Designed miniproteins, single chains, continued (2). Designs and how they scored, part 11

Each design is a single chain, and the fold is of that chain. pLDDT is the mean over its residues in the fold that is shown.

## One batch from the design tools (miniprotein)

Design m4376
Fold by ESMFold2-Fast:
Order: C-alpha cells, then sequence, then structure tokens
Structure m4376 (fold): chain A 80 residues (1-80)
C-alpha cells in the first residue's frame, strides 16, 4: 500500500531525526494519512511503530512515537 510505505518512510525519518520540531511534524503527517487508512493498513503501521520504539534510545523520539501509537490504536478501535 502506498499509504503504508509512506508511513514507514516517515517513521524511519523520525528514528533518524534529532530535531524535535521535525519529529513532531513527521508524526502529525503520519496521523493525517492514518485517518484515511484501512484497518489492515493501520495494523501494519501500529506494528512498525512498536518495532521502532524498541529500536530508539532517543527520549523525544520515544515520547512522540508512543503518543502516535496511542492515537493510531484509538483509530483502529473506532474502525473495528
Amino acid sequence: SPNVEKAFGLIDQILNSTDVNEIKKLADEILEIAKKMSLDELIKVSDYITKALLQSTNPEVQKVLGELLVKINEIIQEKE
């Protein structure tokens, strides 16, 4: 899915960023496309964020990805 591939690329950019403002902007972009995703696409993105959280040692990245994961899981629950 182009939306899933885009979300994965944005998550990878978050993992490689040191700019808190950029990290927040990238998370907002992921959330925008997530609202248009199917349940299957959202589950794939949720799994990828979970794996990204396990890889990150940056507290700002962990905070933003954790908040994003909560929001995506809320969207999943609304669509189930």
Scores: mean pLDDT 88

Design m4377
Fold by ESMFold2-Fast:
Structure m4377 (fold): chain A 60 residues (1-60)
Amino acid sequence: MIEELKAALKENPDSAALLTSLGELLAQQGNFDEAKEYLKKALSLDPNNERAKKLLEEIE
């Protein structure tokens, strides 16, 4: 799943939705540092993304 999302992100690097999904899955696995990077990038593309914002707040 994560590998498939990373491959999709290579094709669509500016997809806030893919970045948020990757951050969510990485956070679920306990990989908080990598999750934070993806979620911050998602928020830079879509500042009103409530899911990315909430997840970032939970893992900070």
Scores: mean pLDDT 78

Design m4378
Fold by ESMFold2-Fast:
Structure m4378 (fold): chain A 61 residues (1-61)
Amino acid sequence: SFEELVEQAREAARAGDGEEAALLLTKAGEIAGPEYQERLGAAHKAALAGDFEEAVAYLEA
């Protein structure tokens, strides 16, 4: 589910696994409604940049 993918992405980001977090956020984006697309994109960008605290913050908002 979307919620499970976001939770897994958050856990990957907390673990410092930006590649796994980015992959999970991409999968979440495929099933997300338009209201979540901007936030998921910001989290994805932060995860790829190694800004894991920022990525987690976007997923908690």
Scores: mean pLDDT 79

Design m4379
Fold by ESMFold2-Fast:
Structure m4379 (fold): chain A 92 residues (1-92)
Amino acid sequence: MSERELEAEQLAALATMTLNISALLAEKEGNLELAKKLRELQERLQELVEAGDLEGAAETLEEAARLLEEAGDTEGARALRRLAEQLRELAE
């Protein structure tokens, strides 16, 4: 396993945990549509990382961050944007 592959997997794992926490919080607050969209983006993230599409993975996290920011989850949005930047840097 290359260091780059390991780092991409670790960033994806952190992003997956962040998306799951945000989806659970959205469900608790009654925002079922947001929770559904976050889970769909989580599945897309996994598929893109497995395919080696780190740029697509970063774009998926930026989309999720935008949804979280619109819902008032500023901390979750910041975490996902940071992870997206790190994934994009690995893609270069």
Scores: mean pLDDT 83

Design m4380
Fold by ESMFold2-Fast:
Structure m4380 (fold): chain A 99 residues (1-99)
Amino acid sequence: MEKERQEEAERVLELFKKYAEKLKELGYPELAKKVERLGELLAEAIRSAETPEELRRLAQLYTAAALMMIGVLFMPTDEEIENFTKAIEELIEEVEELL
């Protein structure tokens, strides 16, 4: 379990870094920083998780974030960027509560 958690944390961190780079290339550097921060917090929360329920909740959170990132990258409208920014800020607060 611990080895799998470390690998999962590294995969999540790498994925969010890649999305942050793409957002920066699209001209959204502030949002990119928030996405990178969320990835770092999720990776730390995954490493710190002690129960299967915590891991399941974290998996739900990063899967939801990843799906939203994919949507924004394919249709980056100002409205979708604003909505995504709010969603990312809410996810950051939720993950910080788990730490």
Scores: mean pLDDT 80

Design m4381
Fold by ESMFold2-Fast:
Structure m4381 (fold): chain A 50 residues (1-50)
Amino acid sequence: SLADKGAEAMAQGKNEEAVALYQKILDEKGSELSVSEYVAVELQKIAAEL
């Protein structure tokens, strides 16, 4: 899934790729509150890894 690929990219230190993958999730499913909340948490993790 896109979420798994985003997490994998972040684990590999590919923060820009991870952000792009999470933006893609928002584009496709961001209308769902649970999905937008999940992406916000993941983006916060990326910011902490920088």
Scores: mean pLDDT 71

Design m4382
Fold by ESMFold2-Fast:
Structure m4382 (fold): chain A 75 residues (1-75)
Amino acid sequence: SHMEEAKKLYQEGKRLAEEGKRAYQAGNNEEAIKLYSEAIKKYDEALKLETDPALKKEIETLRAAVEQALAQVKA
């Protein structure tokens, strides 16, 4: 169902963002960029399926945080 797929994508995005943060903290900038980019893609896929406005706002907030982290790694 759309709700099950959205939840799965959202959880995958969160996991990838956490892995990206760990990679960055370890000095693995290339791996951090890859993981953060994958997290953003998962959040974008979740947003296409999600219909709850409150959950959409939460996913958008998490996506924005990952975009900021990605920009920091690339600087």
Scores: mean pLDDT 88

Design m4383
Fold by ESMFold2-Fast:
Structure m4383 (fold): chain A 74 residues (1-74)
Amino acid sequence: MLERSVSTDTASVTTRIDLAKNTTTITITRRSGASVPGGNFSKEELGDRIEVTVRDTDTGTTTHRTFPHPRNAD
């Protein structure tokens, strides 16, 4: 498993790549309206499934989204 974290005063992003499951999980924690720092992964490094969780620290709201790998967009 590969993991990378980036944080600012108002946001943090943790990206995990599960090589055995070919799945990328991105967890974002931010304040309402805060900009999110960019990741360092190319499309080719992402797994077959991308799961994104965003948590708003001001409201306590959590949203979850799942995306297919971009290579299948042909």
Scores: mean pLDDT 67

Design m4384
Fold by ESMFold2-Fast:
Structure m4384 (fold): chain A 64 residues (1-64)
Amino acid sequence: MKTFYARLDTSALTDAQIEAALRNLAKQLGVPVPELPSRDALVAATNEYIKALAEKNHADLDAL
């Protein structure tokens, strides 16, 4: 994970782990899980949700 951008390092993660992270983030944001066509889209959506959650929670994740 990048300390300045709260990015998820997906190189070491399985598709199932990324999907689980996306579902957890979607629940915390109160949004539905989007329909995703590929692993790249899944990764992009997960990182976007991490960013949105950080913005809502006083950017605590950005400090990590």
Scores: mean pLDDT 64

Design m4385
Fold by ESMFold2-Fast:
Structure m4385 (fold): chain A 105 residues (1-105)
Amino acid sequence: MTRTELIQMLGMARGAGLPLSQREIAEALGVSPTTVSNILSGKDTSDEEVSREEVERVAALIREKGYPELADALLALFDAEESGASLEDIAAAGRRLVDAILALP
């Protein structure tokens, strides 16, 4: 999972009602709020892989906002991709994440 992919997914979740600011995302990922804004608008890209710790920080913020299933679905997708799970398992984890976003708020 790249930083661009994670930030774009968080942008979709925010559009669906997740109360997570660009500043909170930036702090969790160790980047500037301007970098988050530029990635969300397509002005910047980062092919840098996110670490497990960065995804865990984002998931913790999502849980604090009251959305534990979205947090768990995000970690499950990251773990499936990181472990080299089957395409079917990765697709299932991705569907779970989309369903969690659609269940917001």
Scores: mean pLDDT 82

Design m4386
Fold by ESMFold2-Fast:
Parts: sequence; C-alpha cells; structure tokens
Structure m4386 (fold): chain A 78 residues (1-78)
Amino acid sequence: DNIEKAIEYAEKAKEAAEAGDFEKAVEYLDKALTYAHKGGAPQEALDYLSRAREAAEAGDGEKAVRYAEKAKELLKEY
C-alpha cells in the first residue's frame, strides 16, 4: 500500500525533525514523496511533503513538523 507507506514515512520524518535529526527527516520525506507519488496522492499532499523537506533541509524543525502533519492528514483522507 503506497499511501500507507507514505503516511508511515511522513510520521517518521516528523519524529526525526522533532528530535533535530534533519538528515533523517529529509531521508524519510524523500521516501514519503516517492510512495505518495506512486500511490497517486493529491497534489496538495505532495506540495506539503515538499515544503516539509525544504524546511528540514533548512533546519526549520517547527515548519518541517507542521507541513509533515498536514501532508499526513491529506494522505489519510485520500
């Protein structure tokens, strides 16, 4: 289940960002994006995953967590 894996990796990315592990957060967000894309996720979910990744690359943990949470909510409703 591609969407279920995307949700799982988005959650792991959120946990990594909360811990300040931005390298892992980026890795998990890349996996979340890959599975979300394969699952045909709506563009809004893909956009939030991309924004979360950009925030994690910048070391902005609060934004990374917030955007990953929004992406997870959209993926669960898909």
Scores: mean pLDDT 88

Design m4388
Fold by ESMFold2-Fast:
Structure m4388 (fold): chain A 58 residues (1-58)
Amino acid sequence: SLAERKRRLAEKTAESIRDLGTARGQAADKVSAERGAEIKKQYEELADEELRRGLEEI
């Protein structure tokens, strides 16, 4: 029946939306971890550069 078709379509759509939400959450966590690692590396490089410059000034 038309009502059953509408119900199945709505249920399938809801499942797709839930799956997209989960995928987006996982992607966001990955991006946050990658950004954290990048910032850490940048600070380590800056600290190394400052140490090198400090030694040159002595």
Scores: mean pLDDT 72

Design m4389
Fold by ESMFold2-Fast:
Structure m4389 (fold): chain A 99 residues (1-99)
Amino acid sequence: KTISYDEAFEVLKKGIKEDPEAFKKIFNFFDLDKDGKLDEDEYEVFKGWFSGFDTNGDGTLSKEELETLRKIAENEEDEEVKKELLKFVEELEKKLKEK
């Protein structure tokens, strides 16, 4: 159920052949404890967002992606993961506001 960076990269590299660094940033974005692995639920949202990102030429975390992550955090059943994910979202929101 846990997906490593290498496993996710091998599956999705077809769409990210030109942007491996973007893939790493996105993977780390959903890897809240920086352990290099994603849970199945986190990976599903990561896949959905990444599919959209491959179509979207922005290559940058937008307010829409941030809202998606916040919705994931709110729907997370694990209270510890939920708290950490919400803190991460808040930190990113701060950076966007400062911009």
Scores: mean pLDDT 58

Design m4390
Fold by ESMFold2-Fast:
Structure m4390 (fold): chain A 64 residues (1-64)
Amino acid sequence: SPRELAILEATLAVLRAGKFFLEEVARRAEARGDAERAAAFRAEVEALEAEIAEVEREIERLRA
């Protein structure tokens, strides 16, 4: 459905923005030498990458 595609594309944009923000925060933690917080933020980035991949697969399924 066109509405479902629009919602998924909007969701993808939000997830990508969130990933960008978390990558920046992780980099800043690394620069401060806060290895524990940096690792935690990197784990959140990895989780978001998995969610992005799932949304991308659903978009492709709906386009097919």
Scores: mean pLDDT 89

Design m4391
Fold by ESMFold2-Fast:
Structure m4391 (fold): chain A 61 residues (1-61)
Amino acid sequence: LSPAEVAAIKTAAALLIIAGAPREEVIELVEKLKDVEPETVEKTIELLREGKVEEALPLIL
């Protein structure tokens, strides 16, 4: 993934969270970054599964 594609995926994930999209849809999008930012992705998905959206959002941005 290019830096521009990474930024686009992060922006899309943040917008989906703000719009109240299904959690599974947000997780699938964030997982596309797992080969670029594995530690950040793992922590973000964990927070999303725990319902800690406020803590997950700044990690996605």
Scores: mean pLDDT 80

Design m4393
Fold by ESMFold2-Fast:
Structure m4393 (fold): chain A 59 residues (1-59)
Amino acid sequence: SLAQLPLSEQLELLSKLPERQARAAWLHYVFGLSYREIAEIMGISVGTVRRLLREAEAA
């Protein structure tokens, strides 16, 4: 649902998130990276990326 918001709204929501959740959301929604690519960049599991993106959308 974050991807369907205007860019200004996405940036404002990202600024309110903890750094880890904000970074995952930024990489996915702004750069269009896959969960696998985000997992590699952040050094975490794909499952953790999926959880962080759900938490970012809920926050």
Scores: mean pLDDT 75

Design m4394
Fold by ESMFold2-Fast:
Structure m4394 (fold): chain A 71 residues (1-71)
Amino acid sequence: MKERIEEIAKAPPAEQMGLLSQLAVEVLDWPPEKREEVRKLAEEAGLGKQFDTTVRMAERGRALGAAPPAA
């Protein structure tokens, strides 16, 4: 994971957002501990704000796909 975050950090700004968005979608399927670890690595690489934004967007997308219980 560190290596992947480092590769994203080396990419041009336009590519960084796309790569972070893809990673954010993947991260939602991982255990909470792993997700927190990835967030810290992104923050250390200077991508914390971008990663937080992409994770929030991915969570919103997933929430829209979930049907609420009917009662």
Scores: mean pLDDT 75

Design m4395
Fold by ESMFold2-Fast:
Parts: C-alpha cells; structure tokens; sequence
Structure m4395 (fold): chain A 108 residues (1-108)
C-alpha cells in the first residue's frame, strides 16, 4: 500500500503511511529507508539524508539506504560521494542492478 502510493508519485500520502508503519516498527531499517526515499523524491534532501542515515544506524547492511544516499549526493552535485555510496550498496548486494546502473552511468 505505502509502496503503491510511492510508485504512483503520491509522496505526501506515502510519507504518512511510512510514518504509521514506523510507529509500529521503529527498528525496521527498510521503513526508514523508504521514508528517506519519499523525501528524496520531493527534493527534500536534508530530510532524505537524515532518514537514510537512520536506516544505516539500524542496519549497517541496508544496501538500499546506501543507494539512496548515493542518489541524494548525485542530485546535490557531489559525484565523488555518490560513487562511494553506490559502491557501498554494491559491496553489500552485488546483484543490486539499480546501483550498478548508476555507477555505469557516472563512469559512462
């Protein structure tokens, strides 16, 4: 449901649903990562970074949160940090095709 709202571009509604799920499951790193993703899609990069960092604090092997940090830093024009975070996501999950694609795009 929350992911369907996110995929439909209804980020305000997705944020509210993720916040409800986090209230029930505050230690679920994936929910914090999804919350960060919704803020990233809205261009709220400081909030996105905060929630991606929370996801990594809860689960240091959360490849999607590292991918999210890479995406935010890429959008902020920090290519070096973007590459570092995408590489970290791939180190954790070698089959993370979205992160592999991003690295290939940044390196041609």
Amino acid sequence: NAQELFNAGKYDEAIKEYEKQIAENPDDANLWGMLGGAYDKQGKYDEAIKYYEKAIELDPNNARAYFGLGDVYEKKGDKEKAIEYYRKAIEINPNFWDAIRKLLELER
Scores: mean pLDDT 88

Design m4396
Fold by ESMFold2-Fast:
Structure m4396 (fold): chain A 85 residues (1-85)
Amino acid sequence: GVSGLTKEEIDYVKELLKKYNIDADPEYLAYVLRRSSILRLGPPYYRSFENAKPYMDRHFDNLLNDPDMLKKLLEDAKKEIEKRS
């Protein structure tokens, strides 16, 4: 798992993947969406799923309009997670 991800965040991301028929690892999508919230929310606020969720929702909506960017960010998330493991 990625540091700072909760079961609630993973479940939320799994529901998004199912709703939009996206074939991706939930941990990678959670990483992509959480990273966006980190850039917009200073610590410690980005570590709270409740505080991060509105920013994650907005980022996901933007990525649905740019599937090529979503794919690139998921590939980058995989590489970053593997590098930290």
Scores: mean pLDDT 73

Design m4397
Fold by ESMFold2-Fast:
Structure m4397 (fold): chain A 73 residues (1-73)
Amino acid sequence: SMQKLIEELNQKLLEGLKEFEKYFEETDDKEVLKKALERLEGLVKKLKEAGLLSPEVEEEAQKFIEEKKKELE
């Protein structure tokens, strides 16, 4: 069902955010991190516009993006 696919997508996005967090901790290249963060921000925006994000996952992704964006300033 479409609902199950959306649930799986949201679960995979949460897992991806945790992997991205580790990538941020292990990567010293700020330009690589900035580009990766911009790509993540674009993906989250598109998924939100398509109605594929749960409110909880949207909030967690938005907090992650804002926090990491400040670290890269």
Scores: mean pLDDT 82

Design m4398
Fold by ESMFold2-Fast:
Structure m4398 (fold): chain A 66 residues (1-66)
Amino acid sequence: SMAALEKAKAELARAEEALAAGDRETASQHLTRLGDYVARAAAEGDVEEATALGKRAAELAHQLGL
């Protein structure tokens, strides 16, 4: 749904901001929420956009050593 996609994008932005600030714990928390919203968006039919957001989340998780 649009709501799940918008929340996923917001969590991605917060994760990137936290990572840029060196706050790895806050970044990890936002990545967890991002994953939840990505899964919800995919389940609600937004598969293509959810997949793209999931790939970006995986890249950030790799940078964090997760």
Scores: mean pLDDT 86

Design m4399
Fold by ESMFold2-Fast:
Structure m4399 (fold): chain A 93 residues (1-93)
Amino acid sequence: SEELELEILRGVADIALATGIVAAKNSKDPKAKKIAEYFEKLRDALAESDLTLEQVEKVIELINKAIRAFNQGKYDEAIKLLEEALKLVEEAK
């Protein structure tokens, strides 16, 4: 069921976003607060969106890349990836 696959992927995206929020909030870096706010904004936008399976998969890819960039101290790259994910979600409305 494509509907069930979409529900599972939305759950995966939410867990990834929650992980990013926790990681960013536990950081003492000044840019981490902004990154946490972007993760929270993306989580809210995703909850209100009606995305296709392909779009949710792309958003998950961008979230995972942003988390990896954040963990490597590449904060500006993490912000850029989260802004790209937000644009994709907002343009899908």
Scores: mean pLDDT 87

Design m4400
Fold by ESMFold2-Fast:
Structure m4400 (fold): chain A 57 residues (1-57)
Amino acid sequence: SMDERRRQIIEENLRTARELERQAEKYREQGDFLRSDVLLLMAKGERSFAEMLERRL
């Protein structure tokens, strides 16, 4: 169903966001603040897309 497919996409986007946030923290700990910021922006995009799909369930 479309709802099942939407749930799968939401889970995948949230999983990607978490991995990007983990990588961002790693770079931040290494003093690479610019790379960390870029990864956090990407993670925010993934979470925003998941939130949009969630509002349509």
Scores: mean pLDDT 86

Design m4401
Fold by ESMFold2-Fast:
Parts: structure tokens; sequence; C-alpha cells
Structure m4401 (fold): chain A 94 residues (1-94)
């Protein structure tokens, strides 16, 4: 879905501005691509990436979150998408 790709692009850009490594930024895109290959998780993955974008944005806007906290929370949402994809695959393969 276009929304999933947009969320991943926004999150990657904001995480990079928060000081994320190139590997972390690449992992956001890889996670979104893996979710796209598993259509059943796309709605959940899109929600999780959007929550990551909100966390990263709060850090960038200096709305009470330190940059390292915002980056950590955004990273947790990216890991959540990866976990959702892995759980979905495992359930389908038994």
Amino acid sequence: MEELRRAAEELAKKMKELGASEKTVENVFKTAEEAEKNPGVVPEATRELRLGVEAADEGLEKKGLPKYVALSVAGVWVAGVSATVLIYKRQKEK
C-alpha cells in the first residue's frame, strides 16, 4: 500500500535527522518491504510505522522528548513490525 511506503519513508527520514545510523535507516525500508510481501500484516505494519513517525516527530519538534528517547521509541515500532511479520509467517507455516 502507498501508505505503508510513505510511513516508512517519513520514519526513515526523521530517524536519520535524530542521528540514526545508515543501517537503522535501511532496516526501516527492509521492514516495510517485508511487510508488503505479507499483505495480511500491511494494515498493522502501517499503524506501527505511523506511531514510529509520531514518536520521531516529537523528538525533532523538541516537544518534551529527548532525541535519543524519540529514536529508541521509533526503533521499537520498527522492531514491532518485524515481529508482526515473523509471527504471521510462523502462523501460516505452522
Scores: mean pLDDT 76

Design m4402
Fold by ESMFold2-Fast:
Structure m4402 (fold): chain A 57 residues (1-57)
Amino acid sequence: SAKKKEEETIEIAKSLLNSPDEKNREFGRQMLEGLADVYRKAGDLEKAKELEEIIKS
């Protein structure tokens, strides 16, 4: 389902953010920023904020 694929995408992005490779960390951040933007535009501000908090941690 779309929800399951979205959860898998978030998990991949989190894994990339914890990479020792700066290039992989940058890619993970961009993935989460893109998802947060989609949620903000859809009016789901709570989920957008959750993704932004992951990026900041």
Scores: mean pLDDT 80

Design m4403
Fold by ESMFold2-Fast:
Structure m4403 (fold): chain A 66 residues (1-66)
Amino acid sequence: KAEQVVDEVVKFVMELYEKTKVKKEEIEKIARESFYKYLPLLETKSVEEVIEEIKKEIEEKVKELE
């Protein structure tokens, strides 16, 4: 369950490295913070819904740094 979230978030972060000029360290920090913020929602939400929430927050915060 958590492993699937990690795998999808890692893939998304790797794609962001190619698409943005934001430092990798900043993207990793945002991804880690978003992951731990939404991971507890796995108790009530599907893996797919949790992944989508994490991806949205990462994308929004990364765009703020551009």
Scores: mean pLDDT 79

Design m4404
Fold by ESMFold2-Fast:
Structure m4404 (fold): chain A 65 residues (1-65)
Amino acid sequence: MEEKAEKIAEIVRKAAEVLGLDGEEVAERVREVYEDLEKIREVLLEAGFSENAVDEVIKLIEEIL
């Protein structure tokens, strides 16, 4: 479980950095809710991700969970 949380946080951090967002802050928020895809979606949207970017990130996370 811890390894999955780390991989998910890394995916989110990299995606946020590509978009010019604070990857560290977003990754830490996602770590708290990594088992809940709906909450991850909310965190990403609040951080400034577009709906399309969120859908792509969630799809990558689903492959890990």
Scores: mean pLDDT 79

Design m4405
Fold by ESMFold2-Fast:
Structure m4405 (fold): chain A 66 residues (1-66)
Amino acid sequence: SEELLEEIERRLVELLLRGRITAEQAQEIGRLVREGRFDEALKLVEELVPDDEELKETIRRLKEES
């Protein structure tokens, strides 16, 4: 679960650096994931970066481990 959380945070940084999301959006997704609010995080990811299947899959895997 720690490894999956680090992978999610790494992916959020990549999206931020590519201009796909804002710093505020990256912080909000990271916060929701750290708080265990996975369904809200997935909804936000679907709204902001629907094409990012990797991020959605990693969040789903973390949810299954929790």
Scores: mean pLDDT 87

Design m4406
Fold by ESMFold2-Fast:
Structure m4406 (fold): chain A 66 residues (1-66)
Amino acid sequence: SAEKKDQIEATATQLYGAAKKYKGEEGKKFEELAKKALEDEENADKYIEEGAKLIEKLREEEKKKE
């Protein structure tokens, strides 16, 4: 439905935000996950979940970074 597409787009926007924040290889991964979620709506939840896990991992790394 349109509502589901809006939800996917909102989450993809968050992933693009993470890509701008982390940049480099990690940023590219977030961009790829956002694109995959938008291109493959049926499997979007998998890509969104992968992105969320990556954000959590990077937050832990940022916390430990000097």
Scores: mean pLDDT 77

Design m4407
Fold by ESMFold2-Fast:
Structure m4407 (fold): chain A 84 residues (1-84)
Amino acid sequence: PEEYLKKGREALKQKNYDEAIKYFEEAIKVDPNNAEAYTLLGEAYLLKGQYDKAIEYFKKAISLDPNNARAKTLLKYAENLKKK
């Protein structure tokens, strides 16, 4: 499960957002309660400009880990991008 997150993060660095999404989806299949995987899925969709999907995944990450400051910050950012 940790290997999928590592491969997904590497794909994000290379701007291969669709590849990153696939790895993070695999991480979620292994551990559906992995808040980090949902945060990273949200980041990948945010970088693709798909704000509605990004918001959905950040909300899921926060529901699993209410203290996830990164997901909360990124949620506000994505919502602001959508509201302009």
Scores: mean pLDDT 84

Design m4408
Fold by ESMFold2-Fast:
Structure m4408 (fold): chain A 75 residues (1-75)
Amino acid sequence: SREQLDVEVLIALAEMYLALARNALKQGKFDEAEEYIELARKLVDEAMQAGASPEEVERLRKEIDELEEQVKKKK
C-alpha cells in the first residue's frame, strides 16, 4: 500500500540523517550532529504514526538515544 511505501521512505530518511549525524560527530560538528539527530527522531515518530513496526521504531529510537548520548559526552 501507499502507507507502507511512506513508512519505508520515512525509515530510509531517518537512517540517512543518523548517518549524517555520525559523520558530523566524527568531524566535531556537535550542533550539526544534534540537528540531524532531531530530524531523525521526528522521522521515526512520523513512521510510527504511519504504522511502522514497534520493533523497528524501538531499534531506531535506541540508535538515536545512543548517538545523542555520544554527542553530549563529547560536546
Scores: mean pLDDT 86

Design m4409
Fold by ESMFold2-Fast:
Structure m4409 (fold): chain A 57 residues (1-57)
Amino acid sequence: SDELQQLALKAGSYALDGTKREQMQQYLDQLGTLTSPDNAAAARAGMDAVYDQVVAE
C-alpha cells in the first residue's frame, strides 16, 4: 500500500552512516516480508514496530 511504501521511504531517507544504513536496510527487508494482501493490518503494525526500532537506535 502507499502508506507502507511511504513509511519505508521515510525510514530509508534518514541521514545514516554505514552502520545505520545496514540496520535500516535490515528493517526494510522485514517490512517487505509483511506486505501481503491477507495481512494488511499486520503489515501496518509491523511498519510501526520497525520504525520504533530505528528511532530507538
Scores: mean pLDDT 58

Design m4410
Fold by ESMFold2-Fast:
Structure m4410 (fold): chain A 80 residues (1-80)
Amino acid sequence: SAMEEKLLELSRKAAEARLAGDYKEAALYYKEIGDLYEEMGDLVSAIQAYRLAAEYAEKAGDKELAKEAEEKAKRLEEKK
């Protein structure tokens, strides 16, 4: 599906940003991956992606993005 194709593209971009040390870009891509998994109803994968977004946002020094990603993960964990 178009959503699965977008997920593969975002996953590739996140990996490339991570390997390049572009932690803010990696965090933004993992956040988009989380949003896409949430749209697909895959809450477990969405939580994992948001946790990665928070981790890379912290590495980038972007405390606001880290907090946003952590809050997204926590919200989905409470839906268990």
Scores: mean pLDDT 88

Design m4411
Fold by ESMFold2-Fast:
Structure m4411 (fold): chain A 66 residues (1-66)
Amino acid sequence: MEELKKENEEKIKEKSKELVKELKEFEKKHSGTASSEEVARLVGRILRELGDVLQEALERLREAEK
């Protein structure tokens, strides 16, 4: 359980770093010029990817509790 929690935390942390880097690169490329549609698309994708990682982490914890 403890090892699984650490592994899940590490995976979430790494994915979060990747998504934050992606957001920063988007801001650098589009500083003040990105359309609301482009921003909405990026945010939607980031939220979906984070949701997937969180769902996987939750499923791993549930399997360990069975």
Scores: mean pLDDT 74

Design m4412
Fold by ESMFold2-Fast:
Structure m4412 (fold): chain A 117 residues (1-117)
Amino acid sequence: SHLEEAREELERARRLLREAEERGLLTPEGVELFREALRALERALESGADRALIREAAALAAQGLGVNRSSAGMTAVADGLLRAEGASPEEALELVAEGIEEALELILEQPPEPIRE
């Protein structure tokens, strides 16, 4: 089901976030924003896919990607959000969870570029 797939994506995202933090690939602000995004996803799962919580999770993840300047991660979350706009609440939750997981995986594989002077 979409909710079970979203739960699996959330658990993968939690593992990826821990690895990214341990490897120093995220700013402290980015780590906190992703933690809040994952908490919003968990609350959305508990509510049976509340759209406000799904939007909150996506917004927090986008902010976390912005402060870390991850272009690849931002594309993954943006694509998930765009697909979620026309989806059922359960499908929207899965798509946003998948987008956040993919963004974190991309950060581990393609670290953010250094800040240009």
Scores: mean pLDDT 79

